Designed miniproteins, single chains, continued (5). Designs and how they scored, part 70

Each design is a single chain, and the fold is of that chain. pLDDT is the mean over its residues in the fold that is shown.

## One batch from the design tools (miniprotein)

Design m18577
Fold by ESMFold2-Fast:
Structure m18577 (fold): chain A 64 residues (1-64)
Amino acid sequence: MLEELIEQAIEAIKKGDYDKAISLLRQALVLAADDPETVQLLLEAINAVKKGDYEKAIEILKKL
């Protein structure tokens, strides 16, 4: 489920497993492909993780 992937991604970020977090968020992106707003938030979260802005990534994901 989308919610489970997002929750697992947040936990991965908290544990410092950023590659796993990005992988989970990419899976969530495929499931949310029909929802442009969710897709945008997921892409913003992935970009935040890539930039090292982990707090911002978690904040974005909590809005989903």
Scores: mean pLDDT 85

Design m18578
Fold by ESMFold2-Fast:
Structure m18578 (fold): chain A 55 residues (1-55)
Amino acid sequence: SAAERREKARALSEEVARKVREIQELAKTMPPEVVEELRRQVADEVYQRWLEIDS
C-alpha cells in the first residue's frame, strides 16, 4: 500500500541521514579518497533500497 511504501521511505531517509552524518565525521580525519569511496558505497546501497521500496 501507499502508506507502507511511505513508511519504508521515511525509515530509509532517517537511515541515510545517520550515514551521511557518520561520513561527515570520518571526513574530518580520513583521506578524501576513502571518504569518496564510502559516499559512493552508501549511495549505491541507498539507490538499490529505494528501487525495492518503489517496486
Scores: mean pLDDT 82

Design m18579
Fold by ESMFold2-Fast:
Structure m18579 (fold): chain A 96 residues (1-96)
Amino acid sequence: SLELTEEIKNDLKFLSDAALFFSGLETDKEIKEKFQNTSEYLKELSNKNEPLSEEEIEEILEYLDELIEKSEEFETEAAKEIKKKAEELKEKLEQA
């Protein structure tokens, strides 16, 4: 299990907003709903007062990979920042 520091909580909130942003850009309903669900999950975890379980860490890692892949579709500074934050959080979680 991994303790939810303020830094990790802030990273989860940022990436929740990023997922919602990507959902807003999508015309495909299935992909749109996928990123909406990702946003809600990451936001819920960012509000926890308990350590992340191994299962929650595995789920976050899957969502981070999807955010990284989606960010690579865009040449914007916002997408580059999303990719960077997702990769940094992934590294922290893999070391837990």
Scores: mean pLDDT 86

Design m18580
Fold by ESMFold2-Fast:
Structure m18580 (fold): chain A 102 residues (1-102)
Amino acid sequence: LSRRELADRAVELVVELAKLVLPKLRAKKTPEAAALADAIETIVRQLEAAAADPSTPVEEIVALAESGLQAIELAKKRFGIEPSEEEKELLEEARRLIEEAR
């Protein structure tokens, strides 16, 4: 795969991971959890927009994907959200693809 194809695949996995984590985070019903969920949703929208634009540099997509993973990991740690096996697999594969796309 090209660096761009690896980065685009990483975006798909980060978006999928966010879809699994966001409902759990929203379920905490605190202003802090809502703020982190809003931040993750913003990063996901930026990632999807960047990946949809063929002219976006791979480095920008990689940086946004890394930011998305960091925000998700922070939210899980901060609010004690235990990852499912599916979430663990998505996280490991996303990290692998991000590193390979660098």
Scores: mean pLDDT 85

Design m18581
Fold by ESMFold2-Fast:
Structure m18581 (fold): chain A 59 residues (1-59)
Amino acid sequence: SMSPEEAAKRAREAALEAGADEEGAEKTGQGFKSMVESGMPGEVAADLAARDAAEAAGA
């Protein structure tokens, strides 16, 4: 199981690894934290964050 905080942390780390700046990564983390708080499984949120970060890096 993954908490909203853990999902936010993983989303932030994925964004940073994909080349986002720190402020953009924090915003991404907060967005995915909100999704988990609304009922999304944390692992799903983390996977979506990784894909979103990869798309942003490719754009």
Scores: mean pLDDT 77

Design m18582
Fold by ESMFold2-Fast:
Structure m18582 (fold): chain A 67 residues (1-67)
Amino acid sequence: SLMERIALHELMTELGLSREVAEEILRAVREGRFEEAIRLLQEHAPHLSEEEARRLVENIAAGLAAE
């Protein structure tokens, strides 16, 4: 999906995540595993606060739901 490609690009380009990690996060969001997605974000992008990671997951989920 377009939103999935945008989210993948942002996770890789802005946060420096590998494709594999970015895809795992997107899969967790698609499956409603939001706390796991937040945990993965903080594990692999330690500069993100928990609030920032949660907001990012919420935005990705909203974008995916709009498709």
Scores: mean pLDDT 83

Design m18583
Fold by ESMFold2-Fast:
Structure m18583 (fold): chain A 60 residues (1-60)
Amino acid sequence: SEADAMAAAVRQALLARGVPEAEADALAARFRAAVDAAKTLPAEQRDPAIEAALRALVAA
């Protein structure tokens, strides 16, 4: 699915930054859950919610 592809891309980006594999897996799983939650929101709120999840990953 698109959410699986996005989570995989996030995981690869974290690994490329030197984030440990276990932490990258946990962060990618958290992002995947946030994307799944966002799909239950009205369309106008989905992109902001996904962007907020991405910003949370950068802050970690």
Scores: mean pLDDT 79

Design m18584
Fold by ESMFold2-Fast:
Structure m18584 (fold): chain A 82 residues (1-82)
Amino acid sequence: MEKLIEEGKKFAETLPGAAREAVLRGIDALKKAKSKREISIITVAYNVLAAAATLEGDSPEVVQEAARYIKKLAEEVEKILE
């Protein structure tokens, strides 16, 4: 998980403004998640942030790439949690 989080932070550095902030917030929230229920709540919150990034003018492709990363991270965190 720590390696995936570090890779995610490097990925976020390649993203513009709102998408970068959404990925960084998603990483922080998922790192603190204690249950599958919390992961579900975080994923919903991330979708709201990704929608906001699109409205701020970020490319749909960039927003989709950020969403795919958060989904992958959520799946890995879910495998670790009981």
Scores: mean pLDDT 68

Design m18585
Fold by ESMFold2-Fast:
Structure m18585 (fold): chain A 104 residues (1-104)
Amino acid sequence: MTFEDVVAEARETGTAPVRPAKEGVTLAYGQSDNPRATAIARALGAARVALAAGELDRAKAHIREALALGAAPQTLLDMIDAALAEGWLTEEQAAALRAEVDAL
């Protein structure tokens, strides 16, 4: 899943962020012949959509899923920091999500 696909899905659900960053937040969301890498990319994309929608419980679930699949903690921390910079999270919410990544 590309970042543009994630943003398009958020728009369709009526949860589009005020300033969606199409550029600059493309992690390993791409297509892969490795099923695990594809599953990680989907979990990261779903977490990103949930963050953009302000759905913290869903974002936490997808972050845990990505970590369980073997996603690097740094990738999730970078995504949380990007969401904070975009204004999708408060500093308190970002700190809580970082603590969740560090606890797993």
Scores: mean pLDDT 69

Design m18586
Fold by ESMFold2-Fast:
Structure m18586 (fold): chain A 111 residues (1-111)
Amino acid sequence: SLEEMKELVLETLRGIADSLAEDLGMPERVAEIYKRASEELKKAKTREEIEQVVQDFLREMADLYVEALRAAGADPETVEALRKQLESLIPETARGLVDAAEAEVARRKAA
């Protein structure tokens, strides 16, 4: 069901959020991004809307990671190159995460 897919996506986003919060030392900001994604995911009515929520989540997380690197004094050209690389990977990454959730729902239904 769509509801089961949303639950699995939310669990995956929680794992990503927890990992990044540990790595960046910005738990409050990561929690805010996760909360927004959770609220928007509840409103999603299609797979495409779920995928868009995941893309928005990944973009906000990537922006936070880039911000942390800049604050740490990383080379500006290297940071900008990484930002562009992360942005280019977001659509495919989001699709893959939603595909995995959809496959797991189908697996559970068949069991």
Scores: mean pLDDT 87

Design m18587
Fold by ESMFold2-Fast:
Structure m18587 (fold): chain A 104 residues (1-104)
Amino acid sequence: MFEGKKIAILASGPTLENAIKAVESLGAIPVVIRGDTKEEILEAVREAIEEGVVAILTEEFEIKEFLEEIKKLAEEHGVPVIEVEKGSSVEEFEKAIKEALEKM
C-alpha cells in the first residue's frame, strides 16, 4: 500500500512491536524513534522528518506538553502525527495509518 514510504514510530514494548508489524504490512519502512531524554527524542524526530517520513505514529503520552512539542515540530514540516492507544493491535494501527494517509 505505502510501498517505500517511511513512517516514524515513537512507542515502547508491545505497542512498538505491533506498530512495526502494521507499518511493514502496508509495505512501508518503519523508522523507530529512540531516546532516553526529551531532547534526544526531539532530535530523533527531526532526523526522521529530514529522512523523509510521511507520518509519525505515537502511543499516548502521560506528558501532554511533550506530545504538543512533537506535533508542532511535525506540523511545521507537513508531517501528520497519529496518536494510538497503548496496547493497540496491528489491525488498529493499520486502520489509523490508512485513515491518516488515504490521499497518498
Scores: mean pLDDT 78

Design m18588
Fold by ESMFold2-Fast:
Structure m18588 (fold): chain A 80 residues (1-80)
Amino acid sequence: LKEEVIKLLEKAIEELKKNNLKLAETYVHLALRAIPLLDVSEETKRRIRELLEKAIEEIKKNDAEKAIEYLEEAIKLLKE
């Protein structure tokens, strides 16, 4: 499941780089739905959720670059 969430976030980053904001947001929402099912600490789940919610906010502001930064941070936490 962790690897599936990472792949969803990597796909979101790819779509943001292509300026496909709505599809990127869809991938981030799918990742958010999977967070409670992850075998990681509750603190890590909370931090990842915060980063993904911030990424969605930046997508809504049309700031793809900042959204990518938050998604990259979330991937880094997932790989720890």
Scores: mean pLDDT 86

Design m18589
Fold by ESMFold2-Fast:
Structure m18589 (fold): chain A 78 residues (1-78)
Amino acid sequence: MRQEAEQLMVKGIEYDKQKNYEEAARLYEEAAELYKKAKDFGSASLAYRQAAKQFEKLGNTEKAQEYLKKSEELAKKF
């Protein structure tokens, strides 16, 4: 449900503020999947972009690039 995805985005922001980037990334990934299920591809793209930023903060360049690509693919097609 879109509302559940929105709640996960809010929790992700809170964990990012606490510098818990790994948990923030996980929450943004889960939000993206719920947005995709709701066919809200714009919000799903945004959620993947936020997950990519968390992986950048963790120094995981490979995962950051992977999630940025997922975000861009959704933004271009939907």
Scores: mean pLDDT 84

Design m18590
Fold by ESMFold2-Fast:
Formats: structure tokens, C-alpha cells, sequence
Structure m18590 (fold): chain A 71 residues (1-71)
């Protein structure tokens, strides 16, 4: 379920497993139709991308989050 994948992703991010965390977050997005939850997950992806030093990817994820918040 989307919430279970979200919690798994958070745990992986705490362990420094950023690629695996992003994978779990993307799976969570695919399993939910809740726009607010999708926006929150994109913000979590952006946070990991910033920690990896990928500011361009982080910006794109934040833009995705804002588009989902508009609904």
C-alpha cells in the first residue's frame, strides 16, 4: 500500500540508501490517487535529490509537487 511504501522509503533515506528510497516513493505515487499525498511524496524525493547534490532534479520534483497541490 502507498503508506507502507512511504514508510519504507523514509527508513531507506535515513540509512543513506537514496536510490532505493526514491524507488519506494515512486512506487507509492503509482499506487495512490490522492493529490495531496502525491505532492508530499514529490517533496520527499526533492529532499533526497538535494542531499545527493542534484539540484536540477530537486527543482523538477518540487515543481511536480506544486502542480499536484493545485488540485
Amino acid sequence: KAKELLEEGKKLAEEGKYEEAIEKYQEAISLTKDPKLIAEIYRLIAEIEKKKGDLEAAKESLEDAESWEAV
Scores: mean pLDDT 81

Design m18591
Fold by ESMFold2-Fast:
Structure m18591 (fold): chain A 57 residues (1-57)
Amino acid sequence: SEAEEKANLAGVRALILAQEGRMSAEEAARMARDAGVKLGAPEAGEKAGQAVLTAAS
């Protein structure tokens, strides 16, 4: 769905910001989760947040 696509894109943006050191992985994961909730795709946001934390490990 469009909401899931936008949530996934927000997750990718969050991951890039964390990898560039512009924010912590925890902040980026929270941003991804919040984006999912706002877009009506909370599960996609949770998955994106978990992916950020996993990539930062």
Scores: mean pLDDT 79

Design m18592
Fold by ESMFold2-Fast:
Structure m18592 (fold): chain A 76 residues (1-76)
Amino acid sequence: SPELEQFLAEAEKRIENGEDLDGVKRRLESLLRAIDQALEQNKDRKLTPEQQKAIDRLKEFKARVEELLAKVDEKG
């Protein structure tokens, strides 16, 4: 989603600048938990093609969130 893309871009910029790393980490961890919960809830569910695209997109965003969390850990 555009909102999630903007959030990840802003988070990356804050990490690069060393700004509010604890706050960024907490927000990324909350987002990761929400994504993991959504993926788990759909794990054994028969999905439509549109629903599968949404799940695939969430998996892509999960990878990006995990990458940003690794960058936070490198800065802290």
Scores: mean pLDDT 82

Design m18593
Fold by ESMFold2-Fast:
Structure m18593 (fold): chain A 117 residues (1-117)
Amino acid sequence: MLAQALEEKEKGNEAFNSGNYEEAISAYKKALSLLPDLNPSPEQQNLRIVILANLAAAYALNNQEEEAELVIETILTKGTPEQKEQALKILEQKKKEHPSPSLDALVEELKQRLEAE
């Protein structure tokens, strides 16, 4: 399962870099479905957070802001403090590589939510 989740994440990253955000969303969702929902290992949980951060960016760039916000809520609810910081770092990097008002808003929202904790 972990190897297949990594493969689907990589397919998502390839689609994302090509500007095909709909394909990226599909691949990231597939990657998440291959990870356990109950009692994930630290490695599996870290991979889940990385995929969720990329999925949130893909939703934002695909003009699916409500779906992006729901993914951010999942990160905030399920992530450790270190994982939340990693998610912010990923989103800030995606913002630099793929500038958009939607992604700018998403990054600022996550940043403010983390500062409020």
Scores: mean pLDDT 84

Design m18594
Fold by ESMFold2-Fast:
Structure m18594 (fold): chain A 95 residues (1-95)
Amino acid sequence: SLRELVEEILRTVREAIEALRAGDVARARELLYEALDLVGEALALTTDPELRALLLRVAQLLIEALAALEAGDVAGALRRAEEAARLVEEVLEKL
C-alpha cells in the first residue's frame, strides 16, 4: 500500500541519518539510494497532486544529499536527509 511504502521511506531515511551521524558514509549512500527507489515506487501509486509535489521534493532532497556526500559534505547531506524525513512525515499525515 502507499502508506506502507511511505512508512518504509521514513524508516530508510532515518537509518541513513543515523549512518551519517556515525560517519558511515558508505551505508548512508546505500540507504539514500534505497529511499530514492522507494520514493519512485510511491510516486507510481498516487495521482494526488499535493502528495506528488511532496514526494518529488523528498526525491530532490535525497539527490542533493547524495551529491553532498560525493563532495565530502557530510553536514550538508545530514541537513537534507533531516528535511526529507520531515517532509515524509508530512506525507504520512496527509494519508
Scores: mean pLDDT 92

Design m18595
Fold by ESMFold2-Fast:
Structure m18595 (fold): chain A 84 residues (1-84)
Amino acid sequence: MEAAENLSDEELAALEARMKAEYDELVAKYGIDDPKTQEKALELTIEGTTIAILRRRADPSLSAEEREDIARAEAEIAAIRAAR
């Protein structure tokens, strides 16, 4: 996996474009309302959120409150993954 905390804005945009292309392929093959397409949409949302959290955690200027918010977001994503 790519080291999310070291991604530039351009590299992150390229990763998001690849993820979107994969989702668009599923939409074209199965349709937007197909459970497989919906499952992939959720997976991509979780992955994108995880990358954003990792990038924010790598920022040493974060306040204690911001770090707690990031920890809560990580726990929420982990709970969603565990519930599937």
Scores: mean pLDDT 72

Design m18596
Fold by ESMFold2-Fast:
Order: C-alpha cells, then sequence, then structure tokens
Structure m18596 (fold): chain A 75 residues (1-75)
C-alpha cells in the first residue's frame, strides 16, 4: 500500500505503454491505425515515464495517479 508497490506500478505502466507505442507505430506504417492513435499511445507513454520517475523519487501518490492515467481509457 506502499512505496514499493507505487514504484512497481510506475515501472509496469511505462513498460506496457512503451510496448503499446511500438506496436501502434508499426501498425501505422501498415495503414492499420491512424496518426491520432499513435499520438494517443505516445501520450500514454509520457504518463508512464512520469509515473516511473515519481515512484523512483519516492512520490508514491503521484506515481499511482500517473500509472492509472497511463493505463488509459480507449476512445
Amino acid sequence: ASPKEAELAGEIAEGVAALRYGVMKLLYKKGAVSEKEVEEAEELLRLGEEARKAGREGDSEKAKELAEKAGGVLP
């Protein structure tokens, strides 16, 4: 409930968002998704990166909030 859980959540959020971004860029090159969907994946990656940073800096509350946002709501 805990700084370690917030750090892990941030790391998972960043890793998942990075994979999603890479997949979306590949699909965009194949014409399967729009540029907007790639931009949305990039925004989620940015939130995941901030969550990981906040967790490592000991800001557990910010890390959890950003990790939840990085999980994203699909349009």
Scores: mean pLDDT 77

Design m18597
Fold by ESMFold2-Fast:
Structure m18597 (fold): chain A 61 residues (1-61)
Amino acid sequence: SAALAAAVAVARELGLPDRVAEGAVTLLQAGFSREQVVELLVKEGLSREQAEAIVDAALAG
């Protein structure tokens, strides 16, 4: 999907594994909000800025 491609591109730019982008897209598709997905990624060890960049890329794709 365009969302997955965009999120993966941002994850790679940030030096993060593709699985992080895949997880974010899956949660968004499951109906979680932007803020819920950002909070989950931060809990998994991402900075808020990294989490927001990946989630925003997925939503824009």
Scores: mean pLDDT 88

Design m18598
Fold by ESMFold2-Fast:
Formats: sequence, structure tokens, C-alpha cells
Structure m18598 (fold): chain A 110 residues (1-110)
Amino acid sequence: SAEEYRKKALDYLKQGKTIEAQLYYIASLALEGKVDEAKERLLQLAKMLNDPRIIELAELISKITDPEKFALGVEALILYVEGGEDAYDRAKEAIEHLLNGDFEKAKELL
């Protein structure tokens, strides 16, 4: 739910994990039906971070129209933020499954 994602955002913020906190907040906006605002904030955050992999993954996630799939795409980006290079292929594969409508396969990778 949007409320659970907002709670995760606050919990990550308390840990000093500001990037993950912003991403969970963006996912919560999508789940509230504010998908266009969530997309704009995601792309702005990716541009500010200036990481080519974050930009690539954010652009892929921005193509998702379904709020639940968008939120799961943001979870995949968080996987990359936390795991770095070792998590990149898994995060990208999860997002590709979401773009193809394969929700269960995406969940298995997260």
C-alpha cells in the first residue's frame, strides 16, 4: 500500500539512506494514483544522481503505466542502489519483466 511505502521511506531516512527514502516516497506517490508525478520525480532524481545505470533503469521504469508495477520497478532500482554492479543485471531483468507484464517473474528477482 502507499502507506507502507511512506513508512519505509521514513525508516530509510532515519538510517541516513536518503536515496532509498526518496525512491520509496516516489513509489508511494504512484500507488496513490499520482503516477505522472512519480515518473517526473524519479527522472529528476536520476538526473541529479548522474549515475548512468540509475538513469537507464529510471527511464525504463518511467515507461510503466500500472501503479503496482511502477512501485515494483522502483523496488528493483533500490536493489541496484543497495547492491551496486552485482545487482544491476537482476534489477534490469526485473524491470524488463514488468514492462512485458510478467509480474510474478519480476517478484521472484526482488
Scores: mean pLDDT 90

Design m18599
Fold by ESMFold2-Fast:
Structure m18599 (fold): chain A 74 residues (1-74)
Amino acid sequence: AFQEGLLLYKQGKYEEAAEAFEKAIAENPDDYQAWANLGLALAKLGKYEEAKEYYQKAIELYPKAEWARKNLEK
């Protein structure tokens, strides 16, 4: 699921990528990278408030994730 989401994101299929990352989260809710990449896919779709919520969840799971902090500060 997570690798599928990364491939879809790379192809610009952001809605399908978000669905794949949601599936990855369902399989492993502690995967901060899946939460973060769901946020990135939603940001690409213009859903910035939803993206922010998922970035915050990723930081909650891995507080040292500098990339997630930078995305929240923009």
Scores: mean pLDDT 75

Design m18600
Fold by ESMFold2-Fast:
Structure m18600 (fold): chain A 83 residues (1-83)
Amino acid sequence: EKKKMIEKIRKALKTGDAEKSKEFLLKALKSKDSDIRVMAIMAMVDLGILTPEEAFELADKIKDEIAREIAHIGIAVASTTPK
């Protein structure tokens, strides 16, 4: 369910535990829902699981034009925010 996936992604970001979240985020990345894929990519960049370059390549595979654009913006923001 989309709502449960979104809550899990938010929890992963809140805990900051990349290793615990990686398996779940990789599963979310394979979702048929473009919004879930966007959120997974952005979360994986924020947690350091993906480089911005890898994240942009994955975002380019999203067929939904609006979701893809949101992913590009989110990746750029996550990659410029100091950790």
Scores: mean pLDDT 77

Design m18601
Fold by ESMFold2-Fast:
Structure m18601 (fold): chain A 56 residues (1-56)
Amino acid sequence: DARRLLLRAIGLELRAIGLEFDAELDPSKREELLAEAERLRAEAAALFAQADALLA
């Protein structure tokens, strides 16, 4: 179901934004938080691509 994939992808994007915000507040954890945000964005991108394929 493309709808569920899109909602999941959006949730991961929102989580990544939160981690980027936290990285600005705590420089000591910046590398870890940004690395996790990057992982979540990659996972979200894969889900968006899968949803797009189902809608095409």
Scores: mean pLDDT 84

Design m18602
Fold by ESMFold2-Fast:
Structure m18602 (fold): chain A 68 residues (1-68)
Amino acid sequence: SPEANLAELEEILREFEERFKAGTLTPEEALELTRRVHELHAQLADDPRAQAIVARFGRLVTEFFRRL
């Protein structure tokens, strides 16, 4: 369901942020989480809640790879 997909997207964002701050996130895990976010976003096209989460996620991914 869209609500279940949105909840998973929110969980991935939270996990990425927490693990990035903790220094426990690997580049391989970051890429896998990014792939899943893109899959979920495709199923939630035009949902502004999903767009906001994806935008925040994209900023975190950029910052993560900038620090490598």
Scores: mean pLDDT 86

Design m18603
Fold by ESMFold2-Fast:
Structure m18603 (fold): chain A 68 residues (1-68)
Amino acid sequence: SVDELLEKLRENLKALGESESKINEALKIIREAVKTGDFEKAKEELKKLGLSKKAFELALYALKLLLS
């Protein structure tokens, strides 16, 4: 489910050392993208969060899975 994938993403982002604030914002962006189907907007918003490269790649992978 979307919720299960997002909880797994939360755990992975936390393990990579991302702040709770950045994690919550990333999950909010992805949930909104699931509602709207707007992949490009979500990708741009995720880029602006200042996540580490690996954290960004994991968030983008989750986004791609949920919008495929």
Scores: mean pLDDT 87

Design m18604
Fold by ESMFold2-Fast:
Structure m18604 (fold): chain A 68 residues (1-68)
Amino acid sequence: AAAIDAVVAAVRTLAESKFGKNAGDQMAEEVRAAAEAGDFDRVREVTAKYLGPSTGALVARLLAEAAA
């Protein structure tokens, strides 16, 4: 809950700063939906598209650990 919310909020803020509010909101929603579904490969994929492969891998790992 709190850890997942914090990671999603951080990802939204980074994407918003680079690509604008609508892109940040859409990416954060996709990341949250994928994490809630347990689809951490999708979390990595979506995050990597916007923030790069290293950040995608980190976010997916953090969300998988928070969900366990």
Scores: mean pLDDT 80

Design m18605
Fold by ESMFold2-Fast:
Structure m18605 (fold): chain A 97 residues (1-97)
Amino acid sequence: MREEIAEALRKLGLENPERFEKIAKYLGMTPEEVIERIADIISGKRPLTDEDRELLAQLLGIDPDKVKSADEAIELFKKKYGISDDPEELARAILES
């Protein structure tokens, strides 16, 4: 799951490099670091830090205070945009917001 999400994000980043670069500059990270961080968050491999909540808020267009867990953030995003559990649809929606 994590690697599938990371690969989907890399593919979408190649299609929309300007968007990834803009987000990376805002957060003081490289585009690859943004991809890896999103993949770690979505896969639930570690607890959310304040920086992770900020990243999700910027990417998903939600309030950082509403990001209590990775699962909760993902469910809120799915509910807002009507997205399925498909990793490619999740990656696409994250980049298209």
Scores: mean pLDDT 66

Design m18606
Fold by ESMFold2-Fast:
Structure m18606 (fold): chain A 88 residues (1-88)
Amino acid sequence: SNKELIEKALELIKEAVRAIDAGDYDTAIENLKKASELLRKSNTPGAKAAAEVVDKAIQALKDGNLSEAARYITAAALLAVGELLEQE
């Protein structure tokens, strides 16, 4: 279901945050890429918007902009949670 895809994407976003806290940016990028793919597969406008913000977080990490990456990760998580609440 779309709900299960969004829930799994949120788990991957949490794993990415843990990887960032550990200084493991490669693992963070891999988990964010997987989260973006699942959000796009959910086929809801809110999940697609969250995926676009996750993609921005990936680019910020690649650019070494940790504060911008954290901002995008927070925004993506809030969008994904909002969409999850609409799925009931």
Scores: mean pLDDT 87

Design m18607
Fold by ESMFold2-Fast:
Formats: structure tokens, C-alpha cells, sequence
Structure m18607 (fold): chain A 104 residues (1-104)
């Protein structure tokens, strides 16, 4: 039914949002830990952020497939925004991983 399709897309959208937000928070915490000289804490946070970004990428792929199947333009716009945010967070993650490696 239409309601079941909307619920399915909403669940996947929530999974994307949670993993993106979680990764961003962990990256911000890693930046603070690195500034405090807590290199190992920063490394662990970046490892967790990388796992959340990988999960977000898979959920974005699932959401894009559902949005195309249901011809849902609003969900396709959300997918586009989340892909852009994912790209920026991946860039921040790689830059911080280099700073952590240089701090050892």
C-alpha cells in the first residue's frame, strides 16, 4: 500500500539521518580530542565515524533505489543532499586521519 511504502522510506531516511549525524558528532569530538593531545581517543572516534559513514552510504543507496521505484521526488532531493553531506564528512574524516597519523 502507499502507507507501507511511505513507512519503508521513512525508516531508511531515519537510518541515513542518524548515521550522518552520528558520524558528524564523532568527527567533531575527534577534532576536540586531537587539539587536547588525546591522539588515541581521536583515532577511536574516527574509526567509529568511518563505520557510521559506511552505514550511511549503504542506506543512501537503498533509499535512492526506493525513491526511484516509487518516483518520489522529495526523497530523491533528500538523497542528493545526503550524498553531498556524506562527501564533505568523508573529506573531513580523511583530513583528520592524516593529522592523527602526523601526531604520532
Amino acid sequence: SMMEKEREMARVMAAVAVNIAGAELMIELAERKLKEGKVEAARQLLKDAELSLKAAEEFIKELEKLAKEYNDKKTMDFVKKMKERLKELKKRLEELKKKVEEAE
Scores: mean pLDDT 89

Design m18608
Fold by ESMFold2-Fast:
Structure m18608 (fold): chain A 85 residues (1-85)
Amino acid sequence: SDYEELLRLAEKSLEALEEAERSGDPLEIDIAKAFAAMTGAVIVRHSEDEAVREAARRLIEATAGSLEELREAARELIEVLRRAA
């Protein structure tokens, strides 16, 4: 299903954020944040589920904040996607 593909995208985004945090490399952090923003935008565009769309919008908003806030938003999006799948 489309939700399985969106879930895989969200999981890859979280993995990139966790790796960027472990490395502490500013460039890797910027790339992971850009990937999270793209992930949120794609999920908003391709989801009809209101809870999924809202969680994806929160992920996009979290890219302006801390890496911790962004990781929490990504985890919440993954949980919502698992319920929709």
Scores: mean pLDDT 88

Design m18609
Fold by ESMFold2-Fast:
Structure m18609 (fold): chain A 63 residues (1-63)
Amino acid sequence: MEELEKELEELDRKGVLLVNQGKEEEARQIGALAREAKEALERGDFETARKYIEEAKKLVEKV
């Protein structure tokens, strides 16, 4: 759980950097995936949270 929370915090930071670079649409997509991961964590669904975090990381690599 601690590890997943750190990964979500890192995604939030990367989202801010993307907005500053004018890549607002990409930042929005990453933010949506991070939100879904947070919701999964709230209900104790760590597997689903991990999948959304992984998907968001793939988007970060593409931008």
Scores: mean pLDDT 79

Design m18610
Fold by ESMFold2-Fast:
Structure m18610 (fold): chain A 60 residues (1-60)
Amino acid sequence: EEREKLLKELEKLKEEGLQLVDEFNRAASDEHDMEKARAILAEIQEKVEQIRKLEEKIKE
């Protein structure tokens, strides 16, 4: 079954998402680079959407 592969992908996406959140905080707080912060936020939103889709596939 594809479930094990989906679970591995889910964990990878969660780890990448946490790294992006840290990058976002640095861009917004320390660098005050709003363009960079917005780009990182868009990537975070994409990771969240991918996580939701994978979780839905796993639950189905």
Scores: mean pLDDT 79

Design m18611
Fold by ESMFold2-Fast:
Structure m18611 (fold): chain A 64 residues (1-64)
Amino acid sequence: MTEEERERKAEELIKELLERGVIDEQGAAELRESIRRHKLSIEELDRIRTVVERRPESVAHARA
């Protein structure tokens, strides 16, 4: 596996999280830096995405 593939997968996962409103721009930047610094693995990032997608918690109204 190449580092390019790793960054590409991370970018796709981060975009998915942003589009779903799960994270904001700051969260996305932090995740990208963690991936680049090898502090966070692609598997961990994908786990975060999967957990969030699987949780149907009170996502009704962001506001009251």
Scores: mean pLDDT 69

Design m18612
Fold by ESMFold2-Fast:
Structure m18612 (fold): chain A 68 residues (1-68)
Amino acid sequence: MSEKEKLLKEFEKELKKLSESMTPEARQEALRLYIEFLERAESMSVEEVRKLIEETKKRLEEIKKKSQ
């Protein structure tokens, strides 16, 4: 498994844990954000993916807040 693939799998696990406390509407928004992330990450280096994960996590946390 590449380092990039490992980062993506770890982020997917984080997303699944976050989504467990979300409403269906918040999960839909989170899914759209995740798809956008995957599209951008496809052509990125490992370092760029790490930075994008951090930015995306901040957006996901805001979505989670709206679900509570």
Scores: mean pLDDT 80

